Designed miniproteins, single chains, continued (4). Designs and how they scored, part 37

Each design is a single chain, and the fold is of that chain. pLDDT is the mean over its residues in the fold that is shown.

## One batch from the design tools (miniprotein)

Design m13263
Fold by ESMFold2-Fast:
Structure m13263 (fold): chain A 86 residues (1-86)
Amino acid sequence: EEEELRKKLDIKLVAAQMNVIAAEVALWLYERGVETKEQAQDAIDSAEGTLKEAEELLNKLSNPDPEDVALIEQLRARVAELRARL
């Protein structure tokens, strides 16, 4: 059902946003010698995984919202930047 998929996507987008922020913080702490590279790597991997799950849910929707598409694109760009800095 479309409504159930939209609710799952909303929850997953919140999780993806939180994980991207956590990855940004982990990389910032790593760059400052507070956290390990492994901790930053794990946080980025987690953000990538959650974002992939959000994309899979978006692709199952018949009429995806442009705002959700734009958000996923923004989160992808942020994660790619973090990965490049690692």
Scores: mean pLDDT 87

Design m13264
Fold by ESMFold2-Fast:
Structure m13264 (fold): chain A 74 residues (1-74)
Amino acid sequence: MIDDGHRVGELLQRLLTADDEEAEKLREEILKIFTGRKLLRADGSYGTNDQALRTAQRAIDRVLAARQRRLERE
């Protein structure tokens, strides 16, 4: 529960190479981390739940786009 930023980064790395079933679970875990807590941002500020959720969704979307490109290329 401590170091949510590190955990999110780890889950995003796993999401990049995950299969479809694991990717859905990883997406849920990332969103769950952001929905219940203040997340410490890389700039040292604390995000609100809404701002943190938007940040998480943007990060997830970027990784999912990279993952989709990877799957298309195999």
Scores: mean pLDDT 67

Design m13265
Fold by ESMFold2-Fast:
Structure m13265 (fold): chain A 71 residues (1-71)
Amino acid sequence: GRDYAVGLLTDSRDRVRRDRDVTVDRYRVARDLGDRGDPDADVEARRLGVRVDDLDRSIDDLDAQIDRVRG
């Protein structure tokens, strides 16, 4: 039923949110090191920033799917 589908989508969203939290923490560390003059960390921060944007889009898509299933 609809509640089961919402549960599965919510579980998927929670997994993406946890991945986002880990990625944001890594991004902050890499950004701080890059700001202190580490060029490898600066490159990594840019890569992680793109991944955060990707994960934000995935969360938005899952939220939209949950809203559609709810009505």
Scores: mean pLDDT 89

Design m13266
Fold by ESMFold2-Fast:
Formats: C-alpha cells, structure tokens, sequence
Structure m13266 (fold): chain A 60 residues (1-60)
C-alpha cells in the first residue's frame, strides 16, 4: 500500500514521526490495528525500520 511504502521511505530517512503516521494509516486501511499499534510503538521507541516492517505486514 502507499501508506506502507511511505513508512519505509520515512524510516530509511530516520523520520520517526512520519513513520509512525504512515504505519497508523496502513493499519487503518488493512484493518490490522494490532500490527499498527506495534508499528507506532516501534517508531516511538526509536526503531523506525521495525515500524516500517510492521506497517508493511499490516498492509499485506
């Protein structure tokens, strides 16, 4: 999804807040709210690449 792609691009640039926002949007689009929350938590704890991985999993 576009949101999961945005999360990956933001994570690659070290952008914690944009990664968390994109991860949340990916979770909403896919209905995987549990994975979305884990992605937001990963971004908040300083793990944006893990957040992007979780966002991709939530989207697909």
Amino acid sequence: SLSAKAAREAADNGQYVPTAVAAREAAIESGNTELGQKAVDAARSGNPKEAADLAEKAAG
Scores: mean pLDDT 74

Design m13267
Fold by ESMFold2-Fast:
Structure m13267 (fold): chain A 63 residues (1-63)
Amino acid sequence: MARVRVRLKAPELDLSALPRDAITGTRVLSPDELELTFDSPEAARAAVEALRKQGYEAELVEP
């Protein structure tokens, strides 16, 4: 189990820009912050890289 937190710098949430490949859960923490849950650490790291390439702040959260 792995979690990724992503912060949107713009108030507009672009759902088409989010990685959908291996997301098992999504939680909205605030209008500008999401928490994504992945089945594997590898999928979570790939999502962090993809989000950062698109200009979002994304971080891997380890429990």
Scores: mean pLDDT 66

Design m13268
Fold by ESMFold2-Fast:
Structure m13268 (fold): chain A 84 residues (1-84)
Amino acid sequence: MNIALSYKNTGNILFKLGRYSNAKEAYQKALDIYDKNKILSPEALVTINNYGVTLEKLGNTALGKVLKKQAEILKKNLPLKIVD
C-alpha cells in the first residue's frame, strides 16, 4: 500500500509536468500493486481514473475511457462500506 501510494504520487507529479509517458509507467506500477493485493480503495480508484486520463493524453482513448468507466462503476461500491 505505501509503495503503491508512492508510485501514484510520482505519476501525479509527472502528469503535472506534462511527462505523460513517464506518468503512465508510474501509474502502472501503482495499479499492479493494487491489483495483486485486491485493493479497492479511494486511492486505487483515483489511480485507475488518472491512468485512464493519461492514456487519453497519449492517444490510447479507447482503453482510457474503459478504465475511467471502470473506476466510476467500482466507486459505487465504496459508500456501502462506510455508513454515515
Scores: mean pLDDT 76

Design m13269
Fold by ESMFold2-Fast:
Structure m13269 (fold): chain A 99 residues (1-99)
Amino acid sequence: GLEEEFEKIIEKYRPKLLELASQLGEEEVKGVEEFLELLKEEYYKSLKEHKLDPSTEKEEALKKLDPESQKKLEKLLEYPEKVLEGIIFGLELQVEKEK
């Protein structure tokens, strides 16, 4: 479902985020974990606003939506990945400064 799509994105990026945060310190590790929880909350809020059930399969959701709504769902699924890539970039810059 759409929940599983989100969890796959988190699983993809979580190891790298925690690796980088661990090089900076315990507070950064906590910050990453808190941020991932916030990102999950924002994702579920967005699903609710678009009247999408988290258990709905991506393909089934897309089939039920008009072209404009399909584009919105695609952006909703892209958003977590882009945010996580940005956080990784920021953490990598901080790690470089700490070395």
Scores: mean pLDDT 78

Design m13270
Fold by ESMFold2-Fast:
Structure m13270 (fold): chain A 58 residues (1-58)
Amino acid sequence: MSKKEQIEKKIQEIQEKIDEMLKTKDLRNRENVMEIASLTVEYMLLFIQLKVEEKEEE
């Protein structure tokens, strides 16, 4: 499995977790909002890493 494929899989897993939390958790609760924010930061870090890998193709 390529490094790019591993990152894409992790991004998908985090996106699914964020989507589930947005649908199931009370967004008026600060703790739930902070958990979603934390997952969003992790998503952004992985997304940047994916873009770096794409630029290293040549």
Scores: mean pLDDT 79

Design m13271
Fold by ESMFold2-Fast:
Structure m13271 (fold): chain A 117 residues (1-117)
Amino acid sequence: SAPAEAALERFVSLLTPEQRDEFIKKLEEEAKKVDGNVRIILEFLAEQVRFLAGERTTATPTEIRYLIFRQTELTVEDVEKAREIVLKIAKEMGVSQEALDALEAYFDALIADLKAR
């Protein structure tokens, strides 16, 4: 959704390049510890952060797969589990309160999109 995209763009814009790299690395590490839709959400988020940082111009197979899953199979419980993991990463990294607020807004927008189905 446009609100989710705007919130994620704001989050990425509030991070330093070093914080973006650390966030991506920690998302990929946590994705290895989970399965199913939660893994897909974490992997897709890592790829979206790379894309928004200017590292890519084309959607990856992971991004396309997540978009398909979001339309058909993704549950609010999957997003809530991913949210807990991602917010813990950001808090442990010591990102700004403004960045945390943007990240919360991203997950709020995703959950709102799912509840509107």
Scores: mean pLDDT 83

Design m13272
Fold by ESMFold2-Fast:
Structure m13272 (fold): chain A 74 residues (1-74)
Amino acid sequence: SAEEELERLVARLIDHALRRGDLALAQEITDAVQEFYETGDVEGFIERMREIAERIGAPQEFIDELVRAARSLE
């Protein structure tokens, strides 16, 4: 499901942050996900996650997959 796919992609970003000892980044990702589930602001969530993914040098394909998964949840 889109929910399972989004959860997997988010978990990969959190794992990346934790492996680097970047607790602030892990918290930022967690906060963005929590805000999304509380508000339903899909576009705000997408913009925040895109910024994070670009900052860590994630490939465009990963960003595109994350955006699709998030939009599928509405």
Scores: mean pLDDT 81

Design m13273
Fold by ESMFold2-Fast:
Parts: C-alpha cells; structure tokens; sequence
Structure m13273 (fold): chain A 103 residues (1-103)
C-alpha cells in the first residue's frame, strides 16, 4: 500500500539520519512524504516533512528546511498541535542560524 511504502521510506530516512547521511535522509524523507500525501495520510506526511526539515537544517540548506517545517506545521496543526508548534520553533532557530551564516 502507499502508507506501507511511506513508512518504509520514513524508517530508511530515520536510519540515514542516525548515520549522519543527511543527503540520503533527504531522499528517503522526500519519498516518504510523497507516498503519505498520495495516501492522504496528513499525519505521516507531516512527520516526514518535519524530519525532512531537520535533515535540510543539518545540510545548512536553510530555505528548504524552513519550507519543510512550514508545510509540516500546516499539516499537523489539528492532528499534532505540539509537533506543529515545535516545527514553528524550528523555523525561528533556522532563521537565526541563516542570519549568522550570512554575517
């Protein structure tokens, strides 16, 4: 099923992230979010996009991290308000790091 494919890619993304292979984590979380969106699993998509934001942040791809966290927050605002607020907090952190990197 699409949800099972999403979960498989999400798990592979988590493994890559733990191994600090952030480029591979981006690839897997992107596929996970795609399959969860196709399945209309907004919770799965939001979780995958939140972790995609984390992977982009580690790669210093700040604009993509902000975009991923913002989409995660929108999908999760009713389903997981605590994680949605955490994603919005991550955006502020990324904006600070981006400002420091551009100084």
Amino acid sequence: SLVEKGKKYYDEGNKAFLEKDYEKAVEYYTEAAKYFKEAKDDLGAGLALYNLGNAYFELKDYDKAIAAYREAAELLKELDPELAELALGRIKQVEREKALAEA
Scores: mean pLDDT 92

Design m13274
Fold by ESMFold2-Fast:
Structure m13274 (fold): chain A 75 residues (1-75)
Amino acid sequence: SSEYDRAMELLSELLEAVRAGDFRKAKEYLDRLKETMKRLSEEEKEEIIGRLRLVSGILPPDLAQYVREVVKELE
């Protein structure tokens, strides 16, 4: 779906922001991703959640905790 494509784009932008050390931008992409994920099918949502869990392993502790809160809210 177009929303799934958008979610994948936001996830990629999140990863690039983290690599650049721009944690403010990373949080903005997480917030936009959370909003987009509310419009996904359950199967698409589960796939993005799996990818977010993998990404959380490379995030600073505060952003990793924020990802866990986003995942919990979407379940």
Scores: mean pLDDT 82

Design m13275
Fold by ESMFold2-Fast:
Structure m13275 (fold): chain A 100 residues (1-100)
Amino acid sequence: MSIEELLEKLKEKLSLEEKVELVVELARRIATDKSLSDEEAAAYLSEASKAFEEDPNASEEVKELVDRLLAGVYTLRLEGRTDEALALIDRYEKRLRELL
C-alpha cells in the first residue's frame, strides 16, 4: 500500500485498532523513504494526525500520543536518525495498543 493509499484509508470510518496499524505503517514508511521530500513527509504526517484528531472515539491521550509519535518521527527523519525513528515508532505502537 502506498503512503497516499494509507492516508485515504485513515480518512475512512475504521476502528481505532485499524487506524493505529495504518498510522504505524505510515510512520515507518516516512522514517525510511529517502525519496520523499521533507515537505511531503510533513504534509503526510499532518494529515495522519488530523485523522485521529477528528475521530470522536479517540481519547485525548490517544490523540496526544499520535501527535508526539508523528512529530518525533519527523524530527528524527530530518536528522537522518532512522534507527531511532523506528525504535520510537515501536515504543509508541506498544503504548497506543495498551490504550485500545
Scores: mean pLDDT 87

Design m13276
Fold by ESMFold2-Fast:
Structure m13276 (fold): chain A 55 residues (1-55)
Amino acid sequence: SDATLLALLQGLLRSEGLSDSQLAAAMAVARKAIAEGASFAEVLQRVAETVQRLE
């Protein structure tokens, strides 16, 4: 399930036009949040905040 979530999120971020380095940073944040037991909503929020900072 986590692998599926990460794959879907990666696809979504690629479709939004993120660079490979931005995508790697966002996916690292997602993996860390999942490992810390964050909810799906919290994972999405942390990824969104990371993407906003990358500009």
Scores: mean pLDDT 80

Design m13277
Fold by ESMFold2-Fast:
Structure m13277 (fold): chain A 98 residues (1-98)
Amino acid sequence: SLEEAIKKLEELTEQYIADIDALVDRMVAEGAPLEEVRRALELQYLKALIEIDVLTNEYKKKFSPEEKEKLEKHRDVLIQRLTEHVYDRLRAAEARLA
């Protein structure tokens, strides 16, 4: 269902946010160079964007145009949340490593 698809996208996004938090906190605690933290964040962010897009497109194949629009809107909200979180974590890492 559309509701199940939205929930699955939310779960995937939350998992990536948690993984990004764990990765950044570990690297900062280990004294990793800022450029290494930045590259690791960029890689995880791109991976998350790709997997969210793939999952969204798989669900869209079975939905009406109206359901596709609703799923796309939820995807966009989740991508915005992920993007803001990545930028916040980068700024926090910059402050800790300075």
Scores: mean pLDDT 87

Design m13278
Fold by ESMFold2-Fast:
Structure m13278 (fold): chain A 81 residues (1-81)
Amino acid sequence: EEKLAMIGAGLLGAGLAIQGGKMKGASEEERKKKAEELINIAKNGTKQDLIEKLNELADELSSGKGKPLGDALRIAAEQLQ
């Protein structure tokens, strides 16, 4: 039950991280690696680890054109608590 919610949040976070990285000019490989890290945390990590990673990425997108993606990441983290 909780694991399925974590996987859902991890997949959503991965998509948002890819788009946010693209806006910051990150390479395709860097964006893919960040997405894979989120999915791995969702599958194999704790709920707290996933919440912390989502909030970290939200903070990185706290300004400019990336802010709506950062806000979405923060909402995803809040829904897991």
Scores: mean pLDDT 78

Design m13279
Fold by ESMFold2-Fast:
Structure m13279 (fold): chain A 85 residues (1-85)
Amino acid sequence: AVAALRAQADALEAQAAKDREEAKRLVEESERLNRETYEAAKKDPDKSAILNREATRQLKEALEKLKTAGRNQAQADALRAEAAA
């Protein structure tokens, strides 16, 4: 029973780590798109608007992945506490 709780906690922590790494990549891509948005703003407002919307979408996806990672980490912590009792 204790070994099964620890194995489940390990799996949830691995998933949380993966979601955090994916969120990091999405933030980096959003920052690149925001830079391109700024550069396009004066010469191509339509392109700037499209890039800004994509940057916002990437940040929203990153936030959702971080929320999921936080929930998985909290669940893993609870399972580890149960295994230690």
Scores: mean pLDDT 88

Design m13280
Fold by ESMFold2-Fast:
Structure m13280 (fold): chain A 63 residues (1-63)
Amino acid sequence: SRAALRRLARELGLSVATLRAIARELGISVDELARMSPEELIALLRERGMLKAAELLEAGVAA
């Protein structure tokens, strides 16, 4: 849902547009991404070799 996507964006310190770009890069739907926890998303990014995106998310949460 749009509300879940906005919540995840806020938790990660990212824009909704950035999360949409990450979903596209991962080949998953925005709704699928919005159902993931921040930890699950970071783990998936690392598994897919998207290390820069994973580090950006971790830095955004820590800031």
Scores: mean pLDDT 76

Design m13281
Fold by ESMFold2-Fast:
Structure m13281 (fold): chain A 93 residues (1-93)
Amino acid sequence: ATLERVERVVSEALKAYAKGDFEKAEKILRDAIENESDPLAQKYLELFLKILELDRKMQEAIEKGDFSKARELAKERNKLLEEAVQIREELQK
């Protein structure tokens, strides 16, 4: 139930982001974080909020031709994605 709930929230935020609506994606995650009582689920949602911010900054760096900065941001994003995988496994228990 908890995992299904947070994955649904993340999916909706990612759909908004894919359509170019970053403000809507951020609001979906922030509203869910505020209403989440499970600390692990809250941390999972907070990680995806940070991941979306890093993805946006990475895209801006690529558009400016700053590939060194884009690689740095991608490494930070990948670390957060690895942490999210670990939290997801805990939420499955």
Scores: mean pLDDT 86

Design m13282
Fold by ESMFold2-Fast:
Structure m13282 (fold): chain A 119 residues (1-119)
Amino acid sequence: MITPEEVLDGLRLEAEFTGESIYDAAKRFLTELARGVGDEELAQRIQKLIDELKKKGIDPRRVAELIAAFLNAIIASGADPEVTREALRLLVQGLEALAKGDWEKYDRIVAELRERAAA
């Protein structure tokens, strides 16, 4: 399984290489995935939410934790497009929870993604 630390290190390396922030690296990665499954509306929502997290100074370790849970869910499915779309919708809900400081909702979303990875 992919760990939050591995995601955070990957985002840091990309940010250093491009001269952008960790948030910008996460934004690019997630919007490319959403577009890859044909969901431009999700891509636009992800962009807005990541920009809000950056503005609010939300801990990038929490963003990495959410992305790790998401990646493990899609890997467990063999990267099935329908499972990827559903996991992306959960990811967006997790990003919204982080932006609002709704830690109970965030923890539930991370747990649901982890359950999908275990199935």
Scores: mean pLDDT 85

Design m13283
Fold by ESMFold2-Fast:
Structure m13283 (fold): chain A 81 residues (1-81)
Amino acid sequence: MSSGGFHGGNIRNLSLFDLDKDGTVDDSIFDLVREFQRLHGLPDTGYLDNETRALLLKEADTDGDGKVSREELLAMLERLS
């Protein structure tokens, strides 16, 4: 059910979470993305669209290299909560 949730995306969209080190995404990452989306007034889909990625990079990327760690995301969410 739910037409509109699956677009045939690919794993490249998840690289902003520094996944190149681990190669996998934990479900908890999607939960953190949804919380982030809610706090910024975006649809809480857990999908890394351009808007979500741009905001994550601005708010959580300490290095400015276009990568966000889970720890950076958690720290940001704690500040916003």
Scores: mean pLDDT 63

Design m13284
Fold by ESMFold2-Fast:
Structure m13284 (fold): chain A 70 residues (1-70)
Amino acid sequence: GDTEAQYQALTDAVVEAGRELGISEETGRLIADLVARGLSLHEIASLTGLSTSTVGRVIARASRLLSDRA
């Protein structure tokens, strides 16, 4: 369904953004799941062991990748 396609698009964008920033695919998939659940940058940073700056950069890059597809 559309919801599954939207989750996959978000996951792919976050994983790609994370890879560009030296983050593993596993951690990228975790960040995508946490973003989809509506967690804050601080909560995602705490759960992933990354800095809030790093999480913010991943999300900003993923948002650009998603916008480029619209």
Scores: mean pLDDT 81

Design m13285
Fold by ESMFold2-Fast:
Structure m13285 (fold): chain A 64 residues (1-64)
Amino acid sequence: RGEETARRAAEKAGVSIDAGLHGMGAAFGASTIEQAGDLAARIANVSKEQGRKAAEVGKEGGFA
């Protein structure tokens, strides 16, 4: 489904946004880095966290 494509795009965008904002945040201050990092992590990890939780549940369930 398109959801998987959107998820991959969000993950890739998260990395790009984090790198760019991290560089800019360093110039603007630590507060900006913290805020940008938290927001970027939330956006990227909202979809990624579901995948990780599914893998963790699968690991506990005995698949790997």
Scores: mean pLDDT 54

Design m13286
Fold by ESMFold2-Fast:
Structure m13286 (fold): chain A 114 residues (1-114)
Amino acid sequence: WELESVSLAETAEAEARAREAADLAVELAKAGRSLTPAEAAELGVARGMGLSAVPLKPGEVRTFVGVATADGRAGAAPLENQEASLEEMEALAREILDAGEAVAVTVVRLTAAP
């Protein structure tokens, strides 16, 4: 597994929440499973946030975005562009942060081992 990430945040605490949500999406993708309701409740992650239960194929790339909001919510979703470059990931993180709903954004690109 290879992992690349870009984070933009107003505070370290908000960054930690966004990164935790993104890392959880990566873990679910690696395991090919979804969160149980109990796990989702404990982690503050909304059910149905586009997390895929399908395992990655060898060499497959998936990109996820984790966000934290000013009201203390956090969540993650897959990007439409799964093979996003680092520059595209940074541009997206900035666009989401500038939209004013998120106070932290972490974009992670996961590459499965060949």
Scores: mean pLDDT 71

Design m13287
Fold by ESMFold2-Fast:
Structure m13287 (fold): chain A 98 residues (1-98)
Amino acid sequence: SPLEEFEKFLKEQKEKLKEAIKNHDIDTVEKTLAELLEKVKKYGSKIPEETLIEKTIKFFEEQKKIAEEEKNEEAVELFDKAIEFFKSEVFKEVFFNP
């Protein structure tokens, strides 16, 4: 199932991000966010848009909380920007109407 594959991908990224956030490895956080955007674009044709957006935003909100707990202000800002982007009409236009 494309949804199950995407959820498995998110779980794997969660472990990588937790380590990167704790170590203040912003380059790895940015790279992982770029990989997530690429996967969302890939799954946009296979998973309902609303479900894909909701799961991705929830994932970013969870990662933001981890960044706040680790006092990583740069990571908090990156996740805030990612959440804002995913909530925007621009995201829907770019990723679901190619």
Scores: mean pLDDT 81

Design m13288
Fold by ESMFold2-Fast:
Structure m13288 (fold): chain A 97 residues (1-97)
Amino acid sequence: MKEVEDFLKKNLEPAIEELKSIPEEEFREQAKKFIEQLEKEVENGSVSLESLLAAKYTLKALLEVAEERGDEELKERIEKLIEKIEKHIKKLEEEKK
């Protein structure tokens, strides 16, 4: 767990910089598609703990860019999905023990 989190954290800042290079409208469209896909996967319950952790850090990168760009709608949607993912992670960790 710690090794995966350290890896994702180390790659978060470069990912944020790459996302900032994407034009605003294209970023918004791609982010919405990613969010929609992830929402469906979480709803279907077929997501592994590792996939949920990767998704959480991806969403955190998207959140940083949305926040800097003042995209309140996208920010709120990302924050809501992060909360759902964190609840799923906690449930999976409790069931694994």
Scores: mean pLDDT 75

Design m13289
Fold by ESMFold2-Fast:
Structure m13289 (fold): chain A 69 residues (1-69)
Amino acid sequence: SNVEQAALVAALGALRAGLPREKAMEVYEFILNHPNASEQEIADFLKSLGLSEKKAEEIAKMAVKIKSL
């Protein structure tokens, strides 16, 4: 599904941005459990895990675009 693809892309983006595997898995699970999460909600969650605002916003924007396909 588009939500599963968005969750995977966001988790991989979090790993590339420097989050450990365990936190990237939390990103994956968050998007699957909150399929209607807004771009801002996803970005706020990513920031809570330790990503910078810029990286969180870039990943959240991509995830929402994939969910909307």
Scores: mean pLDDT 88

Design m13290
Fold by ESMFold2-Fast:
Structure m13290 (fold): chain A 79 residues (1-79)
Amino acid sequence: TAAEAAIKRRAGENGAENLVALAKAQSVEEALKLADQAEDFATRAAAGDPVNGPMAEALRAGAKEARALAAERAAAQAA
């Protein structure tokens, strides 16, 4: 239902927000591991039940942002 999709999307958004916050707090290596774990979880969740699609998309967006932050932090450490 539309309500289920909205709930799943919000759960994914909350997960993405937590992932980005952890990526800022942890080491670059841990940030990348967390992003990989989130993407794997999203892929498995979407494959298991189509209702998880909106959640998976939000989590993948969060993983992409976490990787971008990790790359930025790595560049700053190298400078």
Scores: mean pLDDT 83

Design m13291
Fold by ESMFold2-Fast:
Structure m13291 (fold): chain A 83 residues (1-83)
Amino acid sequence: MLSEEERERLIKIFEQGIKATEKTNPKVAEVLREAKKMIEEGKPFEEVMKFLNEAIAKEKDIESQIELGTTQTLLQMELVVLK
């Protein structure tokens, strides 16, 4: 289970990704909003990462895959730093 501090840090990473993509790639922004909602609803981090991995695997646009993968990497790095 995520701590409150870990949850807030992850939410900020999602918000940054959404803000960066909402005008240029709304499809990526929507995937990130869904993943953020999962964190806010208290879903396990592993379920959120699985959701993002499945979204990346189903994505056919290379740029969108890179944008989703970048956010995923930042999320993983943040949890390592917070421990």
Scores: mean pLDDT 80

Design m13292
Fold by ESMFold2-Fast:
Structure m13292 (fold): chain A 71 residues (1-71)
Amino acid sequence: ATLKEQAIQERNEAENLLKQAEQKLPANHPDLLSARKLLELGNEAFNQGDYALAQERYENAKDYARSALSS
């Protein structure tokens, strides 16, 4: 897969994890706010054509969403 295709996959996975966490936790949970911000930063990198940075930001968003779900 290309870096762009990998970034799209990571974005979809991050969006799904954040959606699951938002259904279980209050909207102001610190890890959810961090996950959402990282999704936004990932989207900015993606729009700039920096797919490697976008993937890193989406992976970090997934980590925060998982942290929220485990707390």
Scores: mean pLDDT 86

Design m13293
Fold by ESMFold2-Fast:
Structure m13293 (fold): chain A 97 residues (1-97)
Amino acid sequence: SPKERRRLAALAEASLTSLGLLLSTMFRDKDSREKIIETLRRRGREMLEAFADHPEVAALFRELFDELVEMIRNNDSVDKLMDLINRGGAELARALL
């Protein structure tokens, strides 16, 4: 139903907001790239499991986490990571709404 899709979109948005705050905190605290990647992979597995009954959302999160890990390996800036999270949120909203 449209109400269920809006609820799912809100949960996905809350997850992305939480992810952005986590990344910003880890970069502010100067955590190692390896620790950030490990944390992202653990968080990604938890989110994929939470959205397992919603394959389109799970697929978008999987792509987002894979790209975030690659960007961190490539030494991309926090600002670029935040831009990717914001674009991912827009894609999720478009897919669900």
Scores: mean pLDDT 81

Design m13294
Fold by ESMFold2-Fast:
Structure m13294 (fold): chain A 95 residues (1-95)
Amino acid sequence: SSLEELRRRAEERFRQIEAETDPERQEQLLQDFYSDLVGEYYDLYERGKLTPEMVRLYREILRRLAELARSLGFDELADLLDREVEVLDRTLELL
């Protein structure tokens, strides 16, 4: 399913971030993953293909990414991710 593919891709991206030992490269991997996630769900939203199950999964991934970013000291990125989680929370209320 599309949800299983999203989970699989997300777990791979998390593994890459956690395996990175260079802080600058780690931050870049976090930023790239954030950009990809935001781009993906906005594209799905624009196409009318965003389901409540997809919103919940994107929200879970973004929340986990925010927690990881904050734990690594990337507070500004964590704040951006927290704002995206709030957007998805509001989206769920409308679906």
Scores: mean pLDDT 86

Design m13295
Fold by ESMFold2-Fast:
Structure m13295 (fold): chain A 97 residues (1-97)
Amino acid sequence: ITAKGEKPLTPEQRAEYRRLLAEADRLIDEAVKLINDSKAGKLPVEEAKKRVNELIDRATELLDRASELAKGDVEGEIDVALLQIRVAVTKIAVENL
């Protein structure tokens, strides 16, 4: 049984996209914390919006790279999609500050 005619991922490719996913997840968590800190009055809304958008842009770049490396790996493709959904939700949350 072959992976639908796709070449299997190397261990190096799998390790690299997993690393990128972990870094993107961390950046998204930091963005969510900044939104919560802004809602709690610890940060000005304008500063929170700027910082969150910078973190989301960085996370998006990492997810785009991880998506390319994870092609043909169902687990990796699902993990990328879930983090892309978290990015979209975080963008909605920051716009509603």
Scores: mean pLDDT 84

Design m13296
Fold by ESMFold2-Fast:
Structure m13296 (fold): chain A 90 residues (1-90)
Amino acid sequence: VKEIAEEAVRELLRLGEEHPEVRSVLEGAAEQVRKAAKVFEVDKEAAKGGFERTVKILEEAAEQSDEESAEALRRAAEIVRKAAEEMLKA
């Protein structure tokens, strides 16, 4: 579980380095992934809600962004979604 969250955080931060315009948003998403992963050990349902909210925020930010930034933000949303699914299976 912790390894899955840390990998997702690394992918989000790397994506932010490749796309500086959305770096702050991706750093925020990485922090939310870390928080949701900590909550997961206590309340899996609350953690699931945290991941779902993070995905929604990234998708909504993508709708308000230019084409290049939107692509990066949608990829970030997919990283968070896949990490959440993998954690729920573990």
Scores: mean pLDDT 81

